# Designed miniproteins, single chains, part 29

Each design is a single chain, and the fold is of that chain. pLDDT is the mean over its residues in the fold that is shown.

## One batch from the design tools (miniprotein)

Design m1045
Fold by ESMFold2-Fast:
Structure m1045 (fold): chain A 49 residues (1-49)
Amino acid sequence: AIERLKKNIEELKKKIESGEYTDGAKQRINFLERLLKEAEEGKKLIEEK
């Protein structure tokens, strides 16, 4: 769900800040942000019919 995607993005950002993630971290965040945007658009279309 959207809320879980937001949590995953925030957790990855914190891991980057702590130095635990470097390689591919930005790519992973970009992928999750894309999924979040698509999920939010889909939800908006369903709820704002």
Scores: mean pLDDT 72

Design m1046
Fold by ESMFold2-Fast:
Structure m1046 (fold): chain A 62 residues (1-62)
Amino acid sequence: SGNDIAEELSELLNRAHRIETDPAKLAEIQKLGIQAVQALKAGNLEEARKLVKELQKIVDEL
């Protein structure tokens, strides 16, 4: 479960860096990514999933 969330997070961050060139938008994406990693390290899988879902919404609108 945690590994699946980490893989999804990695894929979203890689996709964002391929299509987005605005440094301000990339900084916001990176901020959410860091928060998701910290939630995973804390064992808070519910929070990590919510953060990854928010990232997914942002990346889908790029």
Scores: mean pLDDT 82

Design m1047
Fold by ESMFold2-Fast:
Structure m1047 (fold): chain A 64 residues (1-64)
Amino acid sequence: MITEEELKRAREIVAKAMEVLGVDTIGELSRAVLETEPEKLEKMLGIPKSEVLDAIRTLLLAES
């Protein structure tokens, strides 16, 4: 289902988002992303909110 390339991309996106938003857990990242306006989040990360949420979901599925 999830390819190694998709997993690598998801890890890179999540790591960058955590660094920029100043959070240290995926749970905190998920909350911060959900609570932040799409346009504001995209300005901070350079990545659409939907893509960040997809990356978080990919990592959570891979950790199962």
Scores: mean pLDDT 80

Design m1048
Fold by ESMFold2-Fast:
Structure m1048 (fold): chain A 59 residues (1-59)
Amino acid sequence: SREEAIEKIRKLFDEEYEKTGNLYEAAVNALKKGREEFGDLLTPEELARIVLEHVLEKK
């Protein structure tokens, strides 16, 4: 579902951030993986919004 996809993308960012220690690289990697896995369900704009809002919550 859409809600499951959003949650999965948030987790992808967290995983990439743990691996890279870099917010930018984590965001780029999460967007690439999210697009590959959920491109049929979410637009590029929605994917970017999910990742960016999650990054902003980290501060």
Scores: mean pLDDT 81

Design m1049
Fold by ESMFold2-Fast:
Structure m1049 (fold): chain A 75 residues (1-75)
Amino acid sequence: SMAQELHQKKLEISEEAAERLINIRREKLAHTGTLDRYHAALAKGDPFVKALENESIAIFQETQKQIKALDEELG
């Protein structure tokens, strides 16, 4: 059914977004070595850490747009 297709496509989008976000979290920790250093760098406006944070936000926003588009097309 269209409802089953919609559900499956939403799962695929969510899984891809989750994988991308996990990879960004790994890069944040690899760059700073610890979570405390990561938060300190973010507070001080470290450009690399800020870029990763902005990329995480962009992934979230893109995922929301893709889900909305599917709801409009198939819902």
Scores: mean pLDDT 80

Design m1050
Fold by ESMFold2-Fast:
Structure m1050 (fold): chain A 85 residues (1-85)
Amino acid sequence: SMEAQYAEAEAKYTAPLEAMEAAGVSLAEQAAYLREKAAEEAESNPEVARGFRAQAAALEARLRARSDEEARALLAEAHAALAAE
């Protein structure tokens, strides 16, 4: 079935992603990998491609949230330094 073909394709790409996570590969690199696989699947398996794009977007959102947290911490540190002057 088409559903079984999509599940097989997802399983094929999930194992490398799990290996990347175990190896400590960055969220940005993991998102780039998923976008590359989405592009490869776009014509043959558009549903799989949409799934990979959604996963990449979720990882990119997590990376942005981490960057926002770091930015807030730096701003708080700068305010504390200014208050000490």
Scores: mean pLDDT 72

Design m1051
Fold by ESMFold2-Fast:
Structure m1051 (fold): chain A 89 residues (1-89)
Amino acid sequence: SEKARLELEKANVEAILEALDNPDSEEAILLGGALSSLSEEEKEELIERIKELLGLDEEEVKEVKEKMKELEKKAEEYRKKMEELAKKR
């Protein structure tokens, strides 16, 4: 049903925000990697969806954008670290 779909999407968005607030978690690293694979248009669509479902104001949207960029950076650093560890085996 449409209601069940919206509740599931809201739960998924809340999980994304939880990962953004816990940048050292495994979930945050996975999210950062996924975000890095998205186009700028897809990232803007995701932010608009989060804003709509959670009723975020302009300042909260700015915070989400900043946290997303930090997760992308952390995921890239983690990937490079894992590549270096693999080379030493």
Scores: mean pLDDT 76

Design m1052
Fold by ESMFold2-Fast:
Structure m1052 (fold): chain A 87 residues (1-87)
Amino acid sequence: MLTEKAKELLAKAVKALQEGKAEKAIELAEEAARAAEEAGDYRTLAYAYEVLARALEAAGKLEEAERAREQAREARAKAEELAAAAE
């Protein structure tokens, strides 16, 4: 399932960040974001973009990190909107 794949990739991205492997964390977080988006899981998508932003900051890619933070905020807003609509 795409949601489970996204969460698995996200866990690997977080581990890569903890190990100081910023470039690997970027790749894994990007894959996690794609899987979450395909699954319509905006909550996981928002978290994937936050992990991506942290990985980009660790790699010195500050402008890309800021864009990822904006994407995380948009995904979070979408997740909250969908949750509110479902009550």
Scores: mean pLDDT 83

Design m1053
Fold by ESMFold2-Fast:
Structure m1053 (fold): chain A 61 residues (1-61)
Amino acid sequence: MLSDEEIEELARKILEENKGLPVGVVLQKAADKARELGLSTEEQVRLANILLELIDEEKKK
């Protein structure tokens, strides 16, 4: 089980590696990575929510 900190770090890494891509593409990349890592449904939902928050914050800067 990944910690909240590890999920946030993973979200930040995915966002940085996919900078400038559409939100839907970033979310798809996150889903693919979560599947590769064997994340639970709860961890996948948390990862997606953190990514959406980070994308929203980046757009407001």
Scores: mean pLDDT 79

Design m1054
Fold by ESMFold2-Fast:
Formats: C-alpha cells, structure tokens, sequence
Structure m1054 (fold): chain A 79 residues (1-79)
C-alpha cells in the first residue's frame, strides 16, 4: 500500500514540525501542524480500509485522535 505509506510519512513529518513548534514556544503553530498530521493519518486509515486492512485502518484512526488530543492539551497548557 504505497499510498498509505506516503501518507503516514507525511504525517510523521508534520508531527515532527508540531513538536519543534511547541519546543520553540509556538503552541498555535504546533497545533496547526498536529492537525495536518492527524488529517493525513485519517486519509491513510481510509486508504487502508479501502484495501481491506481494517486493523491498520483502526490503528491509524486511533493515532490521528491521539495526535489531536496531545496537541490540544499542549496548546492549552502553554497558554
């Protein structure tokens, strides 16, 4: 599933940018990048579902939720 792999790779890049933004004291930018990472993980999950890999899809959806929840908490705690 090359499409799923590419989407996960992009999500990882945005998640890294989110962490860097939080470390630099920019929680709003961090939240923005984290939301992009979560969106890419949801797209990857949808592609996994379409390919018949329900287990991978569920893991990717849960990962997207975890990324958004963590980002929301970090944004609130930084302000």
Amino acid sequence: MKEVEELVKKAEEYFKKALEAYEKGDPKKGLEYAKKAAELLREAAKKAEEAGDKELAELLYKSAEAVEELAEKLAKEAE
Scores: mean pLDDT 81

Design m1055
Fold by ESMFold2-Fast:
Structure m1055 (fold): chain A 88 residues (1-88)
Amino acid sequence: SAEEALAEAEAALDEADALLKKAKEAEGEEAIELAKKAIEAGKKALEAARKALKEAEGELVPKAIGLAIAAIGIIYEAELLIEKEEAK
């Protein structure tokens, strides 16, 4: 259902956010590894949000879009963190 897919997206997004936060507190190889994990969790969140959007009607449509945008943001921020660490 759209509600189940939204719950899956929210759980994956929470995991991605927590991993990105840990990556920002870490340095070097540990920061890169945590950021890569944040990207994978963010991709899972995005896939679940896309699934929710396919099944969503009415008020659930903007919620699914919002979760997809949030997931894209975390992926982008994690990718920038990796680039910054590798450029040191």
Scores: mean pLDDT 86

Design m1056
Fold by ESMFold2-Fast:
Structure m1056 (fold): chain A 66 residues (1-66)
Amino acid sequence: SSVEEKAKKLKEEMLKLIGRILRAIGDEFEAELKGDEEAAEKARKEREELKKELKKVDEELDKLKS
């Protein structure tokens, strides 16, 4: 497989992770509006874990260009 094909797959994973992060942000805001601090905290933690995964995918993309 070419470097270009690997980059395409990593970009697809990145877009999926971005979508999940946006959902977690939405869940946090909705929980805050309802006064559900437990749900808000859960959404914050999920977002932080997804950000870590996004950083790993970004680092893999950078490695392909190095």
Scores: mean pLDDT 85

Design m1057
Fold by ESMFold2-Fast:
Structure m1057 (fold): chain A 70 residues (1-70)
Amino acid sequence: MEELAREAERALEAGDYARAAELLRELARLAPPELRPSLLLAAELAELRAAGASEEELRAAFARRVAEAA
């Protein structure tokens, strides 16, 4: 799990958002339930960035997940 987290960080630093999204989803499957929502949100944002999403789309995705968690 911790090695996957380090690989996800490296992918994000490199701007490889597609790989980061895959690693974050894999990490979410292995993570305790309390960490899964945050990891899934991070994966969604990385997928949107890889697809060329606008800042508005990224903010909308973030706001939706925060509202669902509240």
Scores: mean pLDDT 76

Design m1058
Fold by ESMFold2-Fast:
Structure m1058 (fold): chain A 84 residues (1-84)
Amino acid sequence: MEETLLRLLEEAEAGDEVAKESLILAAAVLLTVSKHLPDAALAERIRAAAQALIDAVNAEDYAAARAAIRELAAALAEAEAAEA
């Protein structure tokens, strides 16, 4: 997840519109997934990070987008560990 999103971010930063749209779509999917998570605190972390990623990419703030991707990856890893 993190590696794929960071690669898309590098492509978007280089001016690839498809990579930018793919990042926004991935974040929108994660916003939807957050509504179905049983852990409310973890759901809010994923929601906030996904929204931050959409906002940062639209603002062309790639440093903020990178931070949002890292937070998404951390929150998703915690969600997977909780299901095991």
Scores: mean pLDDT 81

Design m1059
Fold by ESMFold2-Fast:
Structure m1059 (fold): chain A 61 residues (1-61)
Amino acid sequence: ERLVELGRDAIKAAEELAKQGKYDQAIKVYRTAARNLESVDPELAAEARKTLEKIEQKKKE
């Protein structure tokens, strides 16, 4: 029922992981959040996917 709030919290946690350089963990959290949000908030899911792509690029550095 409150999947949007759970997804938002997951995205925030993933942002913190990315700031710490824990890109693998951040990518997994973003991917899970985007998948769970797809049916309830497609716009937020799309934003999570865009951020995931940027983090994957940073990991390749």
Scores: mean pLDDT 77

Design m1060
Fold by ESMFold2-Fast:
Formats: structure tokens, sequence, C-alpha cells
Structure m1060 (fold): chain A 61 residues (1-61)
């Protein structure tokens, strides 16, 4: 179903966010503030996509 397809995309985005958070934390630990800031921007974009996708899943129920 559309809801199942959207849920799979959501699960992938959540996994992507988890990976980006780990990379950001590693960059902070290494003192790489520029890489950490870039990763934080990417995390914000992924979080916005997750929020929009959650709304679409609710509509598809």
Amino acid sequence: SRADDLQKILDNLVAMKDTLVKRRDEAIAAGDSETAAELERRIEVVEAKIEELRKEIEKAK
C-alpha cells in the first residue's frame, strides 16, 4: 500500500539521520567544527523530510 511504501522511506530516512548524528558527534570529538556544522545542516534537512513524510503517512491511513 501507499502507507507501507511511505513507511519504508521513513525507516530509511530515520536510519540516515542516525548515521549523520554519529558522524556529527565524531566530527565534534575530532575538533572539526566545519564538518560538524555541515552535518548539522544535513540533519535539519532530513528531520524536515521525516516530519513531512509522517504527515503523508497519516493522510494515507
Scores: mean pLDDT 87

Design m1061
Fold by ESMFold2-Fast:
Structure m1061 (fold): chain A 96 residues (1-96)
Amino acid sequence: SLLEEGKKLLKEGKVEEAIEYYKKAIEEDPNNAEAYFNLGLLLFSEGKIEEAIEYFEKAIELDPNYAEAYLNLGGLYKLLEKYELAEEYFKKAEEL
């Protein structure tokens, strides 16, 4: 699948190519929570904090039980010094 090929490219260090495959996966299936989550991780690694938050929020909108997305949102809000909001997301991740 496009998502699996993107993951393979990422393991090979081909970050830009992995981003393109994840974008194609979203175009093919706009309800693919995992593709949004994986693109969010790559945007975070590039320092694009606000964009990463949007993609993680979309992942939990599509899959409300996506524990890893809540965990990453908590981490990003902690980086932004929004500690109370970060704690709420970490708590949600632990409850899933």
Scores: mean pLDDT 86

Design m1062
Fold by ESMFold2-Fast:
Structure m1062 (fold): chain A 82 residues (1-82)
Amino acid sequence: SKETEELIEEAERLLEEARRMVEEGADPEEVRRLLDEALRLAREAERLAIKEGDKESARRAILLEAEATALLLLVRLREREA
């Protein structure tokens, strides 16, 4: 659906911004906030895609969840090292 597509696009946009912020040495709290929102949107997109029977959008949402989760874990690990 259009709503599922919009959720995926917004999650992708936030994840891309979070990656840029990590490269620029931005505040870890701000990066975590963006990643938490990207993960929330990706999970909602997965829920809608499954309900709609849209396997392609569900796969895209799951990959976004994995990427956001991996980056979030790296950010949290670096905070613990500091």
Scores: mean pLDDT 86

Design m1063
Fold by ESMFold2-Fast:
Structure m1063 (fold): chain A 61 residues (1-61)
Amino acid sequence: SKEELIAEASRLAREGTRLAEEGRLEEAWQKYEEAARLMEKAGLPSTAELVLKEAEEVIAK
């Protein structure tokens, strides 16, 4: 369902943030990409783009 896709995307984005805090930037990016993909499947392409923009900001630090 759409709600399940959004919930999974949120979990993946949180994992990405944790990995980025550990300095594991490539793995963090992979998790954010997976989260964005699930948001697109949920019919939220604009939200998917926001997830990737947030990922770029986190990784740039």
Scores: mean pLDDT 83

Design m1064
Fold by ESMFold2-Fast:
Structure m1064 (fold): chain A 89 residues (1-89)
Amino acid sequence: ELEEEVRRGVADIVRAVANWALEKGDYDGAIKLYEKALELADERTRPEVLLNLGIAYEKKGDLEKAQKYFEEAIKLGHPEAPARLEKLK
């Protein structure tokens, strides 16, 4: 379906730009882009976006939001999320 193909393409670009912003230390920009990526995420990509939101909030110093997003990523089966949550404690 064309709309699904366009949605997937936009979601992939938004995630890539968000990852780039995160690596550059633009945590506010990364958070906004990951929030947009989360709106566009399907069942397969949602756990990864939630993990990256948690990482962005952790790097910004918002440990409460980081914990929340890591816990949601764990619920959706992200394999790296448990180790990330443990490091916040």
Scores: mean pLDDT 82

Design m1065
Fold by ESMFold2-Fast:
Structure m1065 (fold): chain A 112 residues (1-112)
Amino acid sequence: MLTPEEALREIRDRFGEVLDRALRGIDAATSPEELKAVLDEFEAELDKVIAFLREHMPLIPPEERRELVRLMKAAVDILADYVIEKFPELKEYVQAVRDRILARLDELEAEA
């Protein structure tokens, strides 16, 4: 079983890798279709991070869980705004993905 410190580090590392891949994918995307694929991959990979966090939630102090969820929400909002600026025609698609992710993060914050 992971220590609380090991669980927090693993969650931060996984989330950071998911964000880094998403940012690189957004920067490399040359069409709305390529960007949708990047966003779909981001949502799927973030769901894995959320599942890992939920599995290890009893090991993580409530204050650290709350702060981690808040940082994740902020990063998702910034990423969504960045994508919409690059491809305004995808605004509704991006907002739907953001809203689904934020709803899952809200559930985690309520459980913390």
Scores: mean pLDDT 84

Design m1066
Fold by ESMFold2-Fast:
Structure m1066 (fold): chain A 55 residues (1-55)
Amino acid sequence: MLTPAERIAILQAMTPEQRAELVARLRDVVDQGLAEGLTPEQIGARIEAVVRELA
């Protein structure tokens, strides 16, 4: 599980273009999770997985 400090450090290390790509991917994950009827906790776990993959 990523801490809030680790998430902030990853985002701060990214260029604006890399952050835009991450935000776009996170939006897709949220939209898909909501369409599947996932809980907020399950959507949060998918978000953490995407952040790890793009870090």
Scores: mean pLDDT 74

Design m1067
Fold by ESMFold2-Fast:
Structure m1067 (fold): chain A 69 residues (1-69)
Amino acid sequence: MELVDYTDEEIAAREELVRAHMLRQGAPEAVARETARRVAELIRRMRGAPEAELRAEIQAVLNEALAAV
């Protein structure tokens, strides 16, 4: 099973991808920034957890943020 083992640079790149994704979905910039920050913190907290669990948690954060818009 693939485990969460992301470098700080990889996390920063994913944070930017999440922000860009949220903006494309029509989220306000403040929501996009906060969602990206939450995802980056989630990746840091879940280091060593199964990748599938991280993916599910990220999807939940994205769904929650988009539902609030």
Scores: mean pLDDT 83

Design m1068
Fold by ESMFold2-Fast:
Structure m1068 (fold): chain A 67 residues (1-67)
Amino acid sequence: SSDQQQHQQQLQQQLAQSQKARDRIQALIDRNGRAPSDAELEEIARETGLSVSEVRALAQAVMAAQQ
């Protein structure tokens, strides 16, 4: 059935976008030595197609993992 294939495609796309956002957040932290600014989070959201709130949640998770 096409339903399983559609679910796999959706999950892969979401995981890819989330990973891309995490990588961008990590790179900004490594480059700047600080948490990303609201403007930087908005740029990541535009680039990845995630919402700003989703990117902010990912940034919080990345920051927490570094402590």
Scores: mean pLDDT 78

Design m1069
Fold by ESMFold2-Fast:
Structure m1069 (fold): chain A 74 residues (1-74)
Amino acid sequence: MEERKERLREMAENVKELAKTIKNEEKKKEILELAEKALKAIDEGDIEKAEEYLGKAVDLVKEELGDAAAREAE
C-alpha cells in the first residue's frame, strides 16, 4: 500500500511539473486541479480515486504536450 501511495504521489508531482510548461491556462488549471484531487484522494486512502484523477491528468498532458511528456509524468 505505501509503495503504491508513494508512486501515485510521485506521478502527481511530475504532472504538476509538466503542467507548469503548458501555455494554455485553461488546460494547465484543469491538470493542476486533477493532480490536487489525486493528492487529496491519496491522503484520504482512496487509491482507486487517486489513480482515476491521475489518469485523467496524464491524458490531458498527453493531449497538450504529446506522448513523450505523458510518459515523463509516470
Scores: mean pLDDT 78

Design m1070
Fold by ESMFold2-Fast:
Structure m1070 (fold): chain A 55 residues (1-55)
Amino acid sequence: SMKEELQKKIAELFEEVGRLMEEFEKEKDPLKKGKLAQKIKEKMEEMEKLNKELE
């Protein structure tokens, strides 16, 4: 079902965010950290949009 597909996509994005946050924590280069922060923000915004579809 579409709901199951959305839940699966949200779970995948959540795992991606977790990995990116781990990279962000370990990264010492401020420019690379900024790029990681932007990727995290984009993934979190995508998750929020998908979660609204499930409400």
Scores: mean pLDDT 85

Design m1071
Fold by ESMFold2-Fast:
Structure m1071 (fold): chain A 76 residues (1-76)
Amino acid sequence: MSLEEKLKEADELARKGAEAFHEGKYEEAIEYYEKAKKIVEELIPEIEDPEVQAGLQRQVDALDKAIAAAKAELEK
């Protein structure tokens, strides 16, 4: 897949994670967020634009927070 197609897939997975989280499906939300995170993390070393790299790193950070929130819900 192209770089753009991989980023689109990561965005789709993150959206599905958010939908699962909203439905109380925290285990499914974690799975989607982790898949999205993996794609973004694998792409960061391929990006040479520092601004784009910083944007992708913020997306990874946001996904980490979302995963942590879903895990916290499972501990309740």
Scores: mean pLDDT 84

Design m1072
Fold by ESMFold2-Fast:
Structure m1072 (fold): chain A 68 residues (1-68)
Amino acid sequence: SEVAELVEKALEALEKGDVEEAKRYLEEAKSLADVFTAGMLDEAIEALEAGDVEGAKKGVRAVLELEK
């Protein structure tokens, strides 16, 4: 899934501390995702904007579990 590939890249960016790169990948994934998955990705983006990197990582890992 292209969504899974982008979300995986976002998780790698978060692990490197590159929040802006992660947000770009999550926004791109959200544009390609179904409504439910897009909602989960939007929550992850909001977590990053609030400074909750660990919350965002949990959200993106949950999306990856749905995409397998």
Scores: mean pLDDT 84

Design m1073
Fold by ESMFold2-Fast:
Structure m1073 (fold): chain A 78 residues (1-78)
Amino acid sequence: GPSPEQQQGLSDALRQESERYEKEGDLETAEGLRRASELLEQGDVEGAIEVLEETAKRLPEEEAGTPRTLANVARRLQ
């Protein structure tokens, strides 16, 4: 599993992505990323993975960049 330093780095990255999606008006994706960030800060790595995978599944293929990024983050948490 990821170290506490890796968990903090991933949490910070997810929070930045959440803010970006909120600014672009995608509130559902922003909420998913924010929840995953909060779970990582609490040390709930498994919960964070589940939220990231669910968020990625809800995104359309036209937003391929985001599902790929979320899948890569979830993979780093495993």
Scores: mean pLDDT 72

Design m1074
Fold by ESMFold2-Fast:
Structure m1074 (fold): chain A 60 residues (1-60)
Amino acid sequence: DEAGELALQAKHLSTQITDKKAFQQVSDLVVESGRYADQGNWEKALELAKKALDLAKKYS
């Protein structure tokens, strides 16, 4: 699904992040996205996955 694909991309990019705070924020957003997806809230899951990817791109 789109949220899962974006969250996976964010997770992969997070391996390049040297800023500890940014890494933690991306990790938290990926976890929250997955939690909402598990609850069937795909809209919120997608929103959080997009935020995670945007943050990961900024710091990688």
Scores: mean pLDDT 82

Design m1075
Fold by ESMFold2-Fast:
Structure m1075 (fold): chain A 63 residues (1-63)
Amino acid sequence: MEFTEEGEKLMEEGRYEEAKEKFKKALEQDPTNTKAAQGLARSLIKLGREDQIYDELSTLTAK
């Protein structure tokens, strides 16, 4: 299963820390993966780490 799909599955299961890790891996492989970026943001919101969204996305999607 692709990392983005694994992350979405983990989100459905309420496993937000593990979902975050999968979305980060998806963005490491493809920095333009919008679905993975949205998944990372959602997982951070669920974990109460909204302040980390910009930093994490900026680091993983920087060219």
Scores: mean pLDDT 76

Design m1076
Fold by ESMFold2-Fast:
Structure m1076 (fold): chain A 65 residues (1-65)
Amino acid sequence: MEVGLAVAKILIKRGRYEDAAKILDKVLESDPNNVEAWELLAEAYEKLGKKDLAKQYKEKAEKLK
């Protein structure tokens, strides 16, 4: 649901990337085709220094378009 995405975006803006990733995991558990959730998860992991994981999540988002 979009409410989970809104919360994750706020957490990312506040620098709480790990908490944002956990919320995004819950969003994707309910809707694995949510492109925006994959994009936000990629951003969160990139900010956490997990660039390889961020790339994989970005590719997942692109594949779903």
Scores: mean pLDDT 80

Design m1077
Fold by ESMFold2-Fast:
Structure m1077 (fold): chain A 89 residues (1-89)
Amino acid sequence: SVEHVREAVQRAAREAARAAARAPDRETAQRAAEEAARKTLEEAGVKPESLGVVVTDAGADRVRVTVTVKTESTDEPVTASAVAPRPAP
């Protein structure tokens, strides 16, 4: 259902943000976020036709991750964002 996909994408965004926040640099943060999002969606039984993961700064001590997913059961892409604290800018 669309609701199941939306909940899974919200969880993926939260886990991706936590993974990105722990990374030492932007490139590692992007890879960690993508891996965390993909793993979370797989564990939820969601198979994306497309997966977009965007990592941005949300201030000096926080990172924002936006996850966008399209599936066969969703006419429109489902998007969620989460913010996590990081120890250093």
Scores: mean pLDDT 82

Design m1078
Fold by ESMFold2-Fast:
Structure m1078 (fold): chain A 116 residues (1-116)
Amino acid sequence: SLEEIDRLAEEARELMRKYVETKDPELAEQILETVRRIADLLIELAKSGAPKEEIDRAVERMADLVAEIKRLGDPETARRVASLFLEAADELGKIVGPEFRDRAVAKLQEALDAAN
């Protein structure tokens, strides 16, 4: 659900704030695990036949999270999170259609540009 995605996104933001201060590699792995869980929920949302508008909103939330992680963390963590997003976008495209994959990639680029 979008509510669950929003909750996990806030957890990822808190982990990133701690990671910036400590540089603890275990926190980086927890951030990646949290983002992977968000990706899984997005794919489940698509597989359940959720309206296109809800899928688009979930994609935008995930793209915004990736951009925020780039602002708060290091380039390596941001790169790994972006890779997970792109992998999820590819799977989304297989379920809902290639237009959704292209839309997800465009939303990620838009969010990343706004973060610079």
Scores: mean pLDDT 79

Design m1079
Fold by ESMFold2-Fast:
Structure m1079 (fold): chain A 77 residues (1-77)
Amino acid sequence: AEELYKEAVDYFKKGQLKKARELFEQLIKDYPDSPLVPEALLLLGQAYFWMGEFEKAEKYFNEVKEKYPDSEAGKLA
């Protein structure tokens, strides 16, 4: 989980949003109980937003707000 998260964040910071998205989606799928899932959902939403996919961005922002409202990610979404 942590290695996937760090790699996804690195691609996100470099503006490689498609690769960042793929790695965040893999983290959420393979490690659904990870404490990194709320932040991965937030950053996945941000990646979709910057790619112009606003409906998907809204879906992920709503998911982190609804499932993880007390997390830092839920508060920022």
Scores: mean pLDDT 80

Design m1080
Fold by ESMFold2-Fast:
Structure m1080 (fold): chain A 55 residues (1-55)
Amino acid sequence: SAEELRQKALEEIDKWIKEGKVKNFSKEEVLRELSRGRGDEATLKSVIENIKKKM
């Protein structure tokens, strides 16, 4: 589901923040970006990919 995909993305990004791979993102900003995604998984995957590009 989209909700499970969001949960996994949050866990992965949280790990990257702890590893120092994402310096310019707060957890709050990540949540905001993920909330912009539509209710479908394809759109959510595109949002996640865009977050990764900002690393």
Scores: mean pLDDT 65

Design m1081
Fold by ESMFold2-Fast:
Structure m1081 (fold): chain A 57 residues (1-57)
Amino acid sequence: GGAAVEEQQARAQRLAALRRQLATTTDPERIAALRAEEAALRAELRAEQEALKAKRG
């Protein structure tokens, strides 16, 4: 695959890993930190999608 596909898959894997950590984590402070990291990764993915959309449109 292309580099963009590999980067997107890598970020998807990181999101999946964060979700698994959330499922096994009982510490509320750690849960909050993991959710913040998940939100940051989702924001990065959205920014990249919007950039690609702007270039295409």
Scores: mean pLDDT 78

Design m1082
Fold by ESMFold2-Fast:
Order: C-alpha cells, then sequence, then structure tokens
Structure m1082 (fold): chain A 65 residues (1-65)
C-alpha cells in the first residue's frame, strides 16, 4: 500500500534499515515486496528518500481530497 511504502522510506531516511526490512518482509505479495525492495535499492541518499516521501505524501493528499 502507499502507506507502507511511505513508512519504509521514512525508516530508510532515518537510517533504520532494520525496520525498513521488517516492513518489506511483512508484505504477503512477492511481487509487491520485490517492487519495494527495488525502489528502496534505487534510493542513493537520505535526501532522495526524503524527496520521495514528500512526493508520495502529496499524491496521497491529492487522492484523499
Amino acid sequence: SLDQLIEVLEAVKNGDFEKAKEIIESIPDPAERAGMEDLVGNIKSEEEAERAIRLLRTLKREREE
């Protein structure tokens, strides 16, 4: 879900890779889990994670409004 993706990226931003891994491993769908692993693997810095989080939160807000 979008909320799980945001939570994973927040953990990565905070340097809590153990928490990020636990969230990803809790995803029942192998394809969704692999997609999140790939996305997290493409984040090269804390700044990139923060920018991704802001974008996703903006998209979520637009969707809920």
Scores: mean pLDDT 76

